# Ledger of designs, part 8: designed miniproteins, single chains, continued (4)

Each design is a single chain, and the fold is of that chain. pLDDT is the mean over its residues in the fold that is shown.

## One batch from the design tools (miniprotein)

Design m12248
Fold by ESMFold2-Fast:
Structure m12248 (fold): chain A 85 residues (1-85)
Amino acid sequence: VDERDVELALTLIQVAVAKNAGDYKEAGDIALQGAERLKDDPEAVRLLLETAYEAFKKANDQEGIDRVVKLARELGLEELAKEME
């Protein structure tokens, strides 16, 4: 277990708690912030960006979706960004 594995696990737990409470915008923000912190871990980034996108879709938060797409493109995840448009 390294620091990045702990950060990913804690981020996913916080996202799950927010989703369970119906706070989808907060869940999206948590996941997106996690992706920015873990941007050197491609698997974690992909998972967190997909998680943020789904949360913002449920929250009907277009600004949140746009932020996810922008970060995905900045990190070279063009196919993922295309799916989220």
Scores: mean pLDDT 84

Design m12249
Fold by ESMFold2-Fast:
Structure m12249 (fold): chain A 75 residues (1-75)
Amino acid sequence: SIEELIKKIEETLKETIELAKEKKDEKLVLEAEILEGLLLIVLGVSKLIGEEPDKELLEKLLKKAEELLEEAKKL
């Protein structure tokens, strides 16, 4: 579901930011925070226009969030 997809993106980005902060990788923190900002824009726009968020865009966001998490784990 879209709701589960959003939750997974949020959880993945939160974990990425926490790990990157612990390892003091400021660039990775910034990249993950940019993706959080984009997610908030997508959710905000969807609410304003009364439509569901674009599932394909959310899937791309999740893929990028997972890539950043793997980078954070390697630090």
Scores: mean pLDDT 87

Design m12250
Fold by ESMFold2-Fast:
Structure m12250 (fold): chain A 76 residues (1-76)
Amino acid sequence: SEQQDILQQLQKDRNLLQGLVVMEVQDKNLAKSKGNIINIAQKIAEGLFGTPVSQLDPDVIQELQKIADAAYEQLK
């Protein structure tokens, strides 16, 4: 399924996606809040997969949250 393919891709490329979030925050000097970082992660995922965040399964959203949390900890 599309959702399973997205989930597997997020799991496989977790470090790459975390790096993209960190780079976006640092390069554009954006606020390092949890809310801003999850929004950036969601926008990157929407751009990569073409699926709106509102249409993603809860397990995919949970994986995005883990990536955002890891990026937040790295940016502290």
Scores: mean pLDDT 83

Design m12251
Fold by ESMFold2-Fast:
Structure m12251 (fold): chain A 92 residues (1-92)
Amino acid sequence: DQEEKLRRIAEELAKLAEELKTADEEQRKEIAKKAEELAKEARELAEKSTDPELQSQALRLAKLAERLAELAREGVDRELLERIEQEAKSIS
């Protein structure tokens, strides 16, 4: 179940990264908010997990989500955005 939750967070993060590629200013604000929520959820999963590998992957997702939120607020770096998408997909 925790592994399924990890995959869900990763899939949602990858989807947000894809959406950010075509997002307008208002959509970027919503993506930033959702990415911050995913980062919080991933950190909570890491804190509650007793599996070191799952904890490590959850922390990695949290950092990727935090980075996506920053890109959504500050402006889009296409190369970094594609890297975040690929990293999230590799976990899902």
Scores: mean pLDDT 84

Design m12252
Fold by ESMFold2-Fast:
Parts: C-alpha cells; sequence; structure tokens
Structure m12252 (fold): chain A 90 residues (1-90)
C-alpha cells in the first residue's frame, strides 16, 4: 500500500510539472515520444485528474512512464525533477 501511494505521488508531481509548462511544450513532447510513451503520458494525466479506474495499471507501467518522462526532460538537464523522481522511486 505505501509503495503505491509513493508511486502515485511521484506521478502527480510529474503531472504537475508538465501542467505548469505550456500546452505547446506538452504537444511537442508527445510528438517526439514513441506511441508507447504516449499511452503512459495519458495514464499520467488520468491519474492527475483522478479518473484512473483501470486495475491494469501496474507499478511497472508507472516506473516506465517516469523513466520515459525523465529521458525526455533529461535533454534540458532538469536535475531537480530527476532527483525528486528518484527519491520517490527509492
Amino acid sequence: MKRRELARKALEAVAEYIENQSEEVREELLAKLDEEAREWFEALLTVHEGRLQNKSVDLEVARKAVETQLLALGEERDEAARAAAEAALA
């Protein structure tokens, strides 16, 4: 239970960071990511909106989504976001 709450908080933190960015940045990010990453991006938004009712969303999917997001943001060298995500996953 506690690990799932930590994963959810990590996803919410990532979603808030994305939401603070402009919609243009979000669209460009989705265009650069693969189709699989797009599905995980939609999962992040679903969790943030509190509309997640699917029991098929596992911790492995959450982990993959965070890693994909960090790789996309890593090009800009956002160490603060990376450190926060690593702390949540640890």
Scores: mean pLDDT 51

Design m12253
Fold by ESMFold2-Fast:
Structure m12253 (fold): chain A 88 residues (1-88)
Amino acid sequence: IQSVQQGQQFLQEARQRAMQMGATDSDFTDSRRDNSDRYSRISQSSQVWTVLQQGVQRLQQMLNDPNADPRDISTMIVSIDFLVQSLQ
């Protein structure tokens, strides 16, 4: 990802893919609640862009794994979304 807009588009596509794999809206809500403090702290760091790039790479690997847990994918999507929002 080279821009925030590309990050947002990627997250929308990843969310749709995760839902096709069995993720529900509640999985995204629970992941946001459980991880908000952790990713809020990361988003305030000078390394937010590096963490975002690493997160995107991991999410791409998870989306390509047919045995990946949709809940884990939703957690990764939510964490990357927090980082993308912090770059706005």
Scores: mean pLDDT 70

Design m12254
Fold by ESMFold2-Fast:
Order: structure tokens, then sequence, then C-alpha cells
Structure m12254 (fold): chain A 108 residues (1-108)
């Protein structure tokens, strides 16, 4: 069921963020990869973009700049595409998310 995939993807994203916060970057990568796979299977571009953002952050902290750049670029494209399909406050939030990712890319 799609809802179960989304719930699991959100939980994996939360765990990935917690590991990232604790400095456990390799473990954060594994949780974000799993979250991305489930988000993609569920067809949720926002969760997939958030998962790619987490991968970019984790790889940046690991010093893997090429990996970080790749994942931030994939996140940016997904946030931009989802913003184009959205309106009002939802679109504004996605445009802000895209701007944040673009700043992370510039600071690599």
Amino acid sequence: MRERLLEEARELLRKGREYLKQGNYKEAVEYYKRARELAREAGDDRLEALSFTGLGDAYHELGNIEEAKKYFEEALELFKREAERSSGIEREVLEIAAAVVKTSLKNL
C-alpha cells in the first residue's frame, strides 16, 4: 500500500537526520538511500528530493564532494519540478527548499 511506503520513507528520513545530527554520516547515508528508494517507489517527488538533500549533506560531511554535488543537483531538480506543479504557500515552501539546496551546492 502506497501509504505504508510513505510512512516508512518518512521514518527513514527522520532516522537519517538524527544520525546526521549525531555525526554518524555513514549510517545517515544508508537511511537516506533507503528513504529515497521508498519515496521513488511511492512516486513522492518531495520525499525523494528531501532524501537526496540528506545524501548531499551526509556526503559533504564525509568529504565526498562529487557525491554531494550529484545528490544536491538531483534534489534541486525535483524541488523545482514539484514547485511547478504546486501553488500558493506549498509552491513557496518548495521554492525556499530549492534555494536552500542551491546554496548548499554553491558552498561545496
Scores: mean pLDDT 87

Design m12255
Fold by ESMFold2-Fast:
Structure m12255 (fold): chain A 74 residues (1-74)
Amino acid sequence: PPPEKIELTKEQFDALVRLGIEYAEAVENREPREVIEAKIEEIVKYAKDKAGLSDEEAERLRKRLLEVADRGLA
């Protein structure tokens, strides 16, 4: 079946923003990579399970968050 356009609800968007803030704080505080990866996994799982992201989009998000963490926040 053709892919449908992904739309976030207000609740899903707010939850992702909260998880993103927790991730950003962990990166700014120079937390161990293991802690940062745990925050990334929580974001990716929520986005996949609740926001309807595909496996490919979820992997792309994970890679982007890891890349940002390795370089510092943009």
Scores: mean pLDDT 74

Design m12256
Fold by ESMFold2-Fast:
Structure m12256 (fold): chain A 74 residues (1-74)
Amino acid sequence: MAPAQYQTSFSDELLEQIVEDAEKVAASGDKSKIASMYSGLQILRVEVDLGGVVDADKARVLEALDRALEILEK
């Protein structure tokens, strides 16, 4: 059980927006934007995995971040 200290709102809409933004960035073909977003999402994923969100939200947040990273990695 992790205390929620800094999460503002990890709603389904926000998580969908992260994945959608990753798809748009990947579709742009801009390697610089892809690399920048990938790096930022990797840092965020590590922070979430270390307990930045409550247990009920952790699986959803990690799944969305993993999906976004996979989209950018392809």
Scores: mean pLDDT 73

Design m12257
Fold by ESMFold2-Fast:
Structure m12257 (fold): chain A 81 residues (1-81)
Amino acid sequence: MSERAKKAIELLKEITDRVLATMQAKLAASTDPKTQANIAANIADVKKRSEEALKEIEELDKDGRYDTIDYWVEFYEKMLK
């Protein structure tokens, strides 16, 4: 795997971890079963989307599409500031 793909995956993981930490905190603070169920579903969706994005980065790396990977790195860096 290229250094570019590794960096994209690291940034994706950092973004995912931050989102999940926020959602887990809200879940722990919630006392309403319906709200808890909704947050749990959202956590599952975030995990699934992160796994799909990871696989896409791996496929882009395999295909030598470094321009697309570089674009994702810039996008993730902007999201993290």
Scores: mean pLDDT 84

Design m12258
Fold by ESMFold2-Fast:
Structure m12258 (fold): chain A 62 residues (1-62)
Amino acid sequence: MIEEAKEAIKEGKLEEAFRLVMEGMIRGENLDELRELIEKLIELGYKGAQSALQALDAQERV
């Protein structure tokens, strides 16, 4: 999911990239890389990414 999300960001497909990041979180992929991708989506103006960041922070705290 992480590699596919990076590719989607490069193509400007922010909604697809966000979907792939969410799927990566559900699958328990690398949390540090998922966090960087979410932060990049926020910087690119995708507001939906803020909810994902909060979900990831909750996962990191347990």
Scores: mean pLDDT 75

Design m12259
Fold by ESMFold2-Fast:
Structure m12259 (fold): chain A 76 residues (1-76)
Amino acid sequence: SEAEKLENEIKTLKELVKTNEAKIAELKKRLAEMKANNAPAEEIAKIEAQIATLEENKKDLKEKIKELEKKKKEAE
């Protein structure tokens, strides 16, 4: 059914959110280590920019999930 297809898409996007959160956590750990080791400001800024991009992507994924959940309710 259409509702089942939407549920599968929602599950896939939720898995992508989880993967994204894991990457953000890893980069934040790396950032903390870099700051502790007095890494150059430019290198720190690169990791911070990567974290910001992943957080933005996570927000986009969550918004898509909300839209698909609305469509699933309409298809039920």
Scores: mean pLDDT 88

Design m12260
Fold by ESMFold2-Fast:
Structure m12260 (fold): chain A 62 residues (1-62)
Amino acid sequence: MKSKKEREELAEKFKKWLLEEHGASEEDAEKVKKAVLEGKKTVTLENGNVIDLEKMEKLLNQ
């Protein structure tokens, strides 16, 4: 999350991961994308799951 462009790329990666690996809804994926673009640390999904965006960034880079 170093620049606007990097945040946009990270938001797209989170959305793709949520849809393909986590089985999240499009609405939840868009909520996470918006949170990443806004520089938030966490987001709560419709099912009550809390996503730690800093931990997710580390996971996606491993």
Scores: mean pLDDT 74

Design m12261
Fold by ESMFold2-Fast:
Structure m12261 (fold): chain A 69 residues (1-69)
Amino acid sequence: SPEVIERALAALEDPSVPKGIQGAIAGLLRKAGVEVPEGYEVPPSAQAGIDELTPEEALRALRAVLASL
């Protein structure tokens, strides 16, 4: 949904969000087909988990991550 994508992009610009979580958010956004700015590295272990998700599951995981912030 557009609201989840907007919140996720805002979290990438929030310095209070840990870098590892920003990387996971970036990976989930890319899996969902969203363009993400350069500079966000997804840890290999997180990328392996994200690769198993469908785009719809990635959006659900993204909402859960954002709710934890």
Scores: mean pLDDT 80

Design m12262
Fold by ESMFold2-Fast:
Structure m12262 (fold): chain A 72 residues (1-72)
Amino acid sequence: MSEEELERIARYALGQAILDTGGFADPQALIDKAEEYAEKLAREKGFSDEEIERVKQLARDLAQQAVANVQA
């Protein structure tokens, strides 16, 4: 799987997490949900354990960055 594809899944997971949590009021809940969706989506696509961990890391990083941008 390419880094671009992993990033696309991570971005989709963040979008789902934002919808689920209702936005940025609870940063930790958003980060946790983004990781949860990333893992679920990666497993459904048949990713390796290494790729699943990479997508989770990307989703966490994107969620943290989104929170920082809103709180700035």
Scores: mean pLDDT 80

Design m12263
Fold by ESMFold2-Fast:
Structure m12263 (fold): chain A 65 residues (1-65)
Amino acid sequence: MLEAIREEVRALAEALAQQRSLDQVREELLNKTKELIERYSDVVSSSAIRQITKEVFEEVLQELL
């Protein structure tokens, strides 16, 4: 489950890096975090989803932007 969450966040971050709009990146990240919590909160805690979303997004932005 955590790997699936990481892959979805990575895909979003890579797509957003191509757009290069920081305001849009922030809004999409917040929306994705909410989506992941709704989809996975029964198997993964919401705090873990928030933490992994933050970590993966920061890593991808440092690498791609």
Scores: mean pLDDT 73

Design m12264
Fold by ESMFold2-Fast:
Structure m12264 (fold): chain A 63 residues (1-63)
Amino acid sequence: MKLTPEEMAELLALQDVTAVSKTKEKKVYVGQIGDEFPGPLSEKDYEYLKKNNPDFKFLGRIE
């Protein structure tokens, strides 16, 4: 199915909101790398960043 330019723009704009909403039923991990917050992390993404970035700081989890 082809997306119109309007639908594509809408989906791209919705992407950030969808990332938060997608994890509302699951635990969301929040961390910090330097001065940046990489956003809502799944458990798997959290473990990956924690292992790959020694400067990663765990800030909390949202249930």
Scores: mean pLDDT 61

Design m12265
Fold by ESMFold2-Fast:
Structure m12265 (fold): chain A 71 residues (1-71)
Amino acid sequence: MEKAIETAKKLTPEQALLALRNELRYVKKDPSVPEEIRKIIEEAYQEALANPDKAVEIFVKALKKLYELRK
């Protein structure tokens, strides 16, 4: 998880937005994904659309929230 966060920090805003969009598409079509995970990704994607310059920070924040859910 932490290595994934460090990798995400190296993305461009456009790459982070694309990653969030792809994750959202995946969780929307897979009914086995918990609603809490879906909500985190949905909220992050909408926030990144509103603030593209902060897409990397938003993606990293979403990954940290997903990490906390694994406890």
Scores: mean pLDDT 78

Design m12266
Fold by ESMFold2-Fast:
Structure m12266 (fold): chain A 63 residues (1-63)
Amino acid sequence: MAKKFVESKKEKIKKLVKEGEKPEDIADKMADEALKEGFSFETAYEISELTLKYAKEVDKKLK
């Protein structure tokens, strides 16, 4: 569930990193979006963690 959500948002995450948004802020946005879609706090937390890891990897590759 959390992995599929993050995979569906990968392009959005990449765009936000390229626009200069911090990985931590992107993770918070994805968690908030998941909560609005009716996911549990536990799943939103997992989405936050996976998004943070992915956003940091994208940011590192852009350097």
Scores: mean pLDDT 81

Design m12267
Fold by ESMFold2-Fast:
Structure m12267 (fold): chain A 78 residues (1-78)
Amino acid sequence: RREELAERYRKLAEQYRAAGDEVGFHMAEAVSAIARGDEEKAREHTRKAAELLEKQTGVKVDPEELFRALRAHVEARL
């Protein structure tokens, strides 16, 4: 279950990277890392995604709130 979810989002991250979507890449890598239990890696990618989202939208994104949302997303899909 967790490995299937991690692999799915890993492939999605590669697709985002190929398309030049850095936000999508970091979000997908964070989801994959959460599914694998790599919290440090997940927080690193979540922080990068939050920074990029703020630059693109002008709206402040709290990386801890984003991390909690992504973790809830993973738990709901298991």
Scores: mean pLDDT 82

Design m12268
Fold by ESMFold2-Fast:
Structure m12268 (fold): chain A 70 residues (1-70)
Amino acid sequence: AEAERLAREIAEEGHKKIDEIRTQAENVAKQSDPETAEAALKQAEEDIEKVGRETVRRMSEAGRRLALAA
């Protein structure tokens, strides 16, 4: 099904973005003082949550567009 394939591709892109955010935050944490490391990790958690919400929104929108086109 087209919707299922599109949703999987969107989810895969979201996972890659989350991995990049996590890797960058870990690198900052390793090179920073505890306070800066904590702030960077907190920001990364917020960014990851935002990417997760946007990914779900894109998947839902893609599903709606395909249903409307059918």
Scores: mean pLDDT 80

Design m12269
Fold by ESMFold2-Fast:
Structure m12269 (fold): chain A 91 residues (1-91)
Amino acid sequence: SVAEALREAARAITEAVKAAEKSALPGLIGATLKAIGALFNAERGGPAEVIANDVQGALDSVESARDGVPKDAYDRAVRALRRALELARRG
């Protein structure tokens, strides 16, 4: 489900935050807020377009933080968010 994919994405972003340089934190915090917003909307059966837009915003925020995040943590967060985005766009 979209909600399960978003919970996985939130966990991956949290691990990225733990491993991140200070310069990456604003982008990752932005991603966290967008992912949480998308999750709340998904759990409530909210509009697919709103969920997809929030997931895309989270993905853009993680991408902006790329240089301050270890590659493995970055790749995990991006993959989880792309999975959530694909599922959100199908709903």
Scores: mean pLDDT 86

Design m12270
Fold by ESMFold2-Fast:
Structure m12270 (fold): chain A 66 residues (1-66)
Amino acid sequence: MGAIARAALGDLEKHYGVDREELAALVRELLAQGRSQEEIAAELVRRYGIPRRVALGLVAAIEASL
C-alpha cells in the first residue's frame, strides 16, 4: 500500500473511529469487483458516515496503490 493511502486510512481511524484494515480490505474488494470510485465512495458514506470528498480521496489513493 502506498504512503498516501496509509496516511488517509490512519486519518479516518483517528477522526471517525473506523478500523483501517477493515476499511482498506473493503475498498480493495469493491475495486476487485469492478465497481467505480464513485460507487465505492457512496458505499463508504452510507456505511461509515465519512464525507463523500474524503471517501473519494481514500478510494483513489488505494486504487493508485494497487
Scores: mean pLDDT 78

Design m12271
Fold by ESMFold2-Fast:
Structure m12271 (fold): chain A 68 residues (1-68)
Amino acid sequence: MFSEEEIERVKKLLASVISVPLTEEAIELLMELVGTDITKIIEAGKKLQEYAGDKVVTAEDVKKVLGK
């Protein structure tokens, strides 16, 4: 499982690339599904932004978009 510090690091990375906020649960699930590679995290974040639009990205959104 990912540490709170690792989740915060990824949250800051995503905040520099996408304009929509993610919940901590969404970040954990994203990292579980795509791993810790920076490029994969950025690509996943962009897909989540396209899906959510101007809404907060939740773990359910991550499951819908990346959970296949």
Scores: mean pLDDT 77

Design m12272
Fold by ESMFold2-Fast:
Structure m12272 (fold): chain A 65 residues (1-65)
Amino acid sequence: MQVAQDAADALRVIAEEIEGRVTIEEVDGTLVLTTHGLSPAEAAEVRAGAETLAKMLGKKLVVRP
C-alpha cells in the first residue's frame, strides 16, 4: 500500500535523528531491526514504528540489541 512508503520514510528520519544507531534490513520477507546504544525510551519508539511498518507490509519483525 502507498501508506507503507510514508511509514518507511518516517522510520528513516527517526533513524537519522538517533545518529544512525538503528539499522532496518529486509531479509527473506522479514524486517530486522538492530539497535545499538539506545536508551529504553528511544528503543521503544523505534520498535513501535518498526512494528507499524512491518504490519503494513505484511512482514514479520525481529528486534535485536
Scores: mean pLDDT 69

Design m12273
Fold by ESMFold2-Fast:
Structure m12273 (fold): chain A 95 residues (1-95)
Amino acid sequence: MSVIERFEERARELLAKLSPQLAGQADLVLGGTVGIVEIGMLFGVSPESIRATLEAGIAELEALRAQSTGPEKAVLDELIRLAREFLEEVLKEAE
């Protein structure tokens, strides 16, 4: 299982715990970010560029978290943590 596939599987489980509207917004952010990272790795872009792309995606998730309330904030906290773990794993592979 690839690092990307494992991240997408875990992210999907967390997204299922959010409201459909918030899940859709978070899924769009994650899908765009992962897609750019996957293309970047394919074309051999620098680890710094990969980090910047993932950090930008994480910042968008943090913005969604700031607009959320109650249990959805906790789910977004876990999703942000998962995204940061994904960043460290991707950078190990890009090194």
Scores: mean pLDDT 80

Design m12274
Fold by ESMFold2-Fast:
Structure m12274 (fold): chain A 75 residues (1-75)
Amino acid sequence: SAEDLIKKAEELVKKGYEAFKKGDLQTAVDLFDKAISLYEQALAQITDPKKRLELEIELGIARLMYGVAKTILKL
């Protein structure tokens, strides 16, 4: 279900933040990338405008963290 995808994506984002804080940037990138994929799959299943907006915000944050972690890896 979309709810199961969101729950799994949120767990991956949490683990991604933990990896980021520890300086494990490659693990953080991989976890955020997986979370983004699950959020995109969930968004494809949701038609309610309010739920879509809330999910788009979470997806945007995950994309931002992915970009930050990936950029630091190249510095």
Scores: mean pLDDT 89

Design m12275
Fold by ESMFold2-Fast:
Structure m12275 (fold): chain A 88 residues (1-88)
Amino acid sequence: SRLEFLRELFDRLVELMEKFEAGKITPEEAAKQLRELAEEARSKGFDKIAKQLEEAAELFLEDPVKGLLLLGAIAVNLAIEAWLLEKE
């Protein structure tokens, strides 16, 4: 379902952010994972989210701090969308 995908995507983004902040993955690894998530999101019809994830991936390669900030904003927006969808 749409709700299940948004929840899974949120959890994956939080895990990616935690791993990056802990120094467990590089900016290049984070960008790769974000591009893979963007492709999955696009395949499921989440074009806006996919574009935002692609932008975050590019930003991680240029400025990892700004990449993290953008990813945080994306995660918050996903949580809000999931909450609103569950509430119907």
Scores: mean pLDDT 86

Design m12276
Fold by ESMFold2-Fast:
Structure m12276 (fold): chain A 77 residues (1-77)
Amino acid sequence: THKKIAELLREAARRAAEEGAPPEFVFALLQAADAAEKGMSPEEIKAGLEAAAKSGLITEEQARRAQELVEEAARRA
C-alpha cells in the first residue's frame, strides 16, 4: 500500500540520518515517502530521484541507492 511504502521510506531516511548520510540524501528519501503517500507509483518516484540527480540536488550514486530503497519498499508493501 502507499502508506506502507511511505512508512518504510521514512524508516530508511531515519536510519540514513543516524548513520551520517548527507542531509540532501535524507531529504530525497523523505520526499520519496511523501510522493508514495500521495499515491505516486514506484516508477514515478524513481523518475523524480533521477531528475534530482540530473539537477545536482543529489549525486547519481545517491539517486541509485534511493531508487533501490524505493524498489525494496514496494516489494515489502
Scores: mean pLDDT 86

Design m12277
Fold by ESMFold2-Fast:
Structure m12277 (fold): chain A 101 residues (1-101)
Amino acid sequence: SAVTEEVVNLLKNKDLDKAVSLVTKFADSLGLSDDAKSLLVQLVKHVYEAISSKDKLESEISLGMALLIYGVLKLVFPDIPKEVVELIEAMIKLAEEKLKE
């Protein structure tokens, strides 16, 4: 989706504040609860740390935290919209690709 591409580009450009703002607005437009939005924002921040950290171990821990939050979102909010799942998977893929460098 256009939102997924824009969020990924904002994270690549290290623009965390705009990425969080856009993800929050997108989650609101899809009717996510405040709890689900809070978890999604924490996931965005952990993806950002994974791609931004200069320490390999800190990057790996941050990716692990993003994966844990994604697991919690699927368990607690099984009806999460497919568009949100696509966004999360694209962000995680970005972090995984950055860790392979």
Scores: mean pLDDT 90

Design m12278
Fold by ESMFold2-Fast:
Structure m12278 (fold): chain A 74 residues (1-74)
Amino acid sequence: MKVTVVDTTTGRVDVVEPSDLEGDLRDLVELALKLGAGKVYVNGDASSGILVDEKTGKILKIVTGEEARELLKK
């Protein structure tokens, strides 16, 4: 299953799977899939993100990559 990643610094939009990614961005996308968020907004370093339900536009979570990793363990 794929997630839309929007880089707010560059304006770049990519549709990605966690396996295509590394580091904090991968953890943010894996958490987005677990929560049912179809969209993630990131800054250029992708150290944190805003996880959004693509259908409703509702913000589900605002997290760092480290916080996403901890939530994926639960």
Scores: mean pLDDT 79

Design m12279
Fold by ESMFold2-Fast:
Structure m12279 (fold): chain A 120 residues (1-120)
Amino acid sequence: KEEAYEKALQVLRALTGADPERGRRALDYVEKAKEFEDNPEEAAKYMKEAGRHLAELARVTDPAVAIGVAELLKEASTTPEMQKAADEAIKLVTESGERVAELEKQMQELQQQIDDLLAA
């Protein structure tokens, strides 16, 4: 519904502060999906592109925030095609966030190994 759409835009505008290029592209594609909501296939295409840019944003922002945007876009989706595209976006953003978390864990483990070596 309109409230979910407006909330998604508000959060996306805040995310453009962290990555202006990807944030702006995600915003542009979300706005195009809404513009073409009467053409479900075209709207779903733009929703998928927005999801790809949200997944990139999840690498440089809090992944939970990017996932929340994808969930709001699903709630705002008026057709099954748009809902399916939003589900794919949620999956892409979640996978992107999990990859960042795994890399951060590996970096922490490497730092601990260095600290242990220096303590020996």
Scores: mean pLDDT 78

Design m12280
Fold by ESMFold2-Fast:
Structure m12280 (fold): chain A 106 residues (1-106)
Amino acid sequence: ALPEAVAPPGATIAQIRAAASLEEAKELALSQVEALRALTLGFIDVLRELGLISEEEAEELKREVERITEEAKERIENAEKEELPGIVLETSARMGELMVRAAELA
């Protein structure tokens, strides 16, 4: 199954900047991080189901996805509103690097 398209990072960044409160901005950032996590895990699952990567490779990649996600959530919890765009963009880049690595293993 193909994962649903995640909103472009630029659209989410604009929403974070436009948010009326720090709390609203953090909720938007956390939502985007969860969407990136779901997309990346779905991609890894598809590669495993197609037999393009091993179960062990899939488990290691998923462990890295969870590590990136937890680090991003911790950063968001302790961030000021101005820092949130950078955290979301960095998380998006790290998830993209994992997807490239998974595809190279395939």
Scores: mean pLDDT 82

Design m12281
Fold by ESMFold2-Fast:
Structure m12281 (fold): chain A 58 residues (1-58)
Amino acid sequence: SKEEKIAEIRKEGEEKRNEITEKLMAAKAAGAPQSEIDALKKEYAKVVTEMLDEIVKV
């Protein structure tokens, strides 16, 4: 069903967002450069946008 496809897309998006969040927290704790923090934030936003684009196509 469309609902099952959307649920799978959301699950994959959540897993990717969680991985990026863990990397972001680790980078911040390690005192990483702001450029690295900003790159991770941008990657997070891209994952959200791609997830929404896939949901719209269902």
Scores: mean pLDDT 88

Design m12282
Fold by ESMFold2-Fast:
Structure m12282 (fold): chain A 84 residues (1-84)
Amino acid sequence: DARRALAEALLAAATAAARALLDPETARAVEELVAARLRAALGEKLSEEERKRLEELAERHRAALERAEPAILAAMRAALEAAA
């Protein structure tokens, strides 16, 4: 419960940062990628098909994701600290 609430806060922070820095299509890719990683961290198993789709998303948006990554991680860290 608490871990799920924290994951939702982290996803919201990452999504907000992505939307501020990236075009809407790339921001949606960040949202999907972060959501999947957080679900996996909570013990959910991703299907092979879902994993392949996410790998394709990451590949298509690689350059933009790499540029935005420091800001997205900083936003997630701030959300983690605020949730204490």
Scores: mean pLDDT 82

Design m12283
Fold by ESMFold2-Fast:
Structure m12283 (fold): chain A 100 residues (1-100)
Amino acid sequence: DEAKQKIIEMLKEAGAAQESIDLVEALPEELWPDALVVLEYQKNKETASKEEIEEAREAQYRIALKALEELMKKEGLAPEEQKERLKEFEEEFKKVVEKA
């Protein structure tokens, strides 16, 4: 995918270790466009528009939410525990957004 290739290229240009590239390869395919948005934002922070900052924030949210869902699935958490984890995640992400 184009987004995956772009991310790998950016990491190679930054001199990232193969292990770091392998971690990106392990990211779910549907999240590679979101990962690219975040990397583009990090590279261009000084010139980022309000819209670009918001897009990066939403992309970070989607990546983190998917990671939490996969973690809860692997742990076999009960519905009540999943609800608690999601609430903690939303509160933590809200704090990150307010700090930015």
Scores: mean pLDDT 70

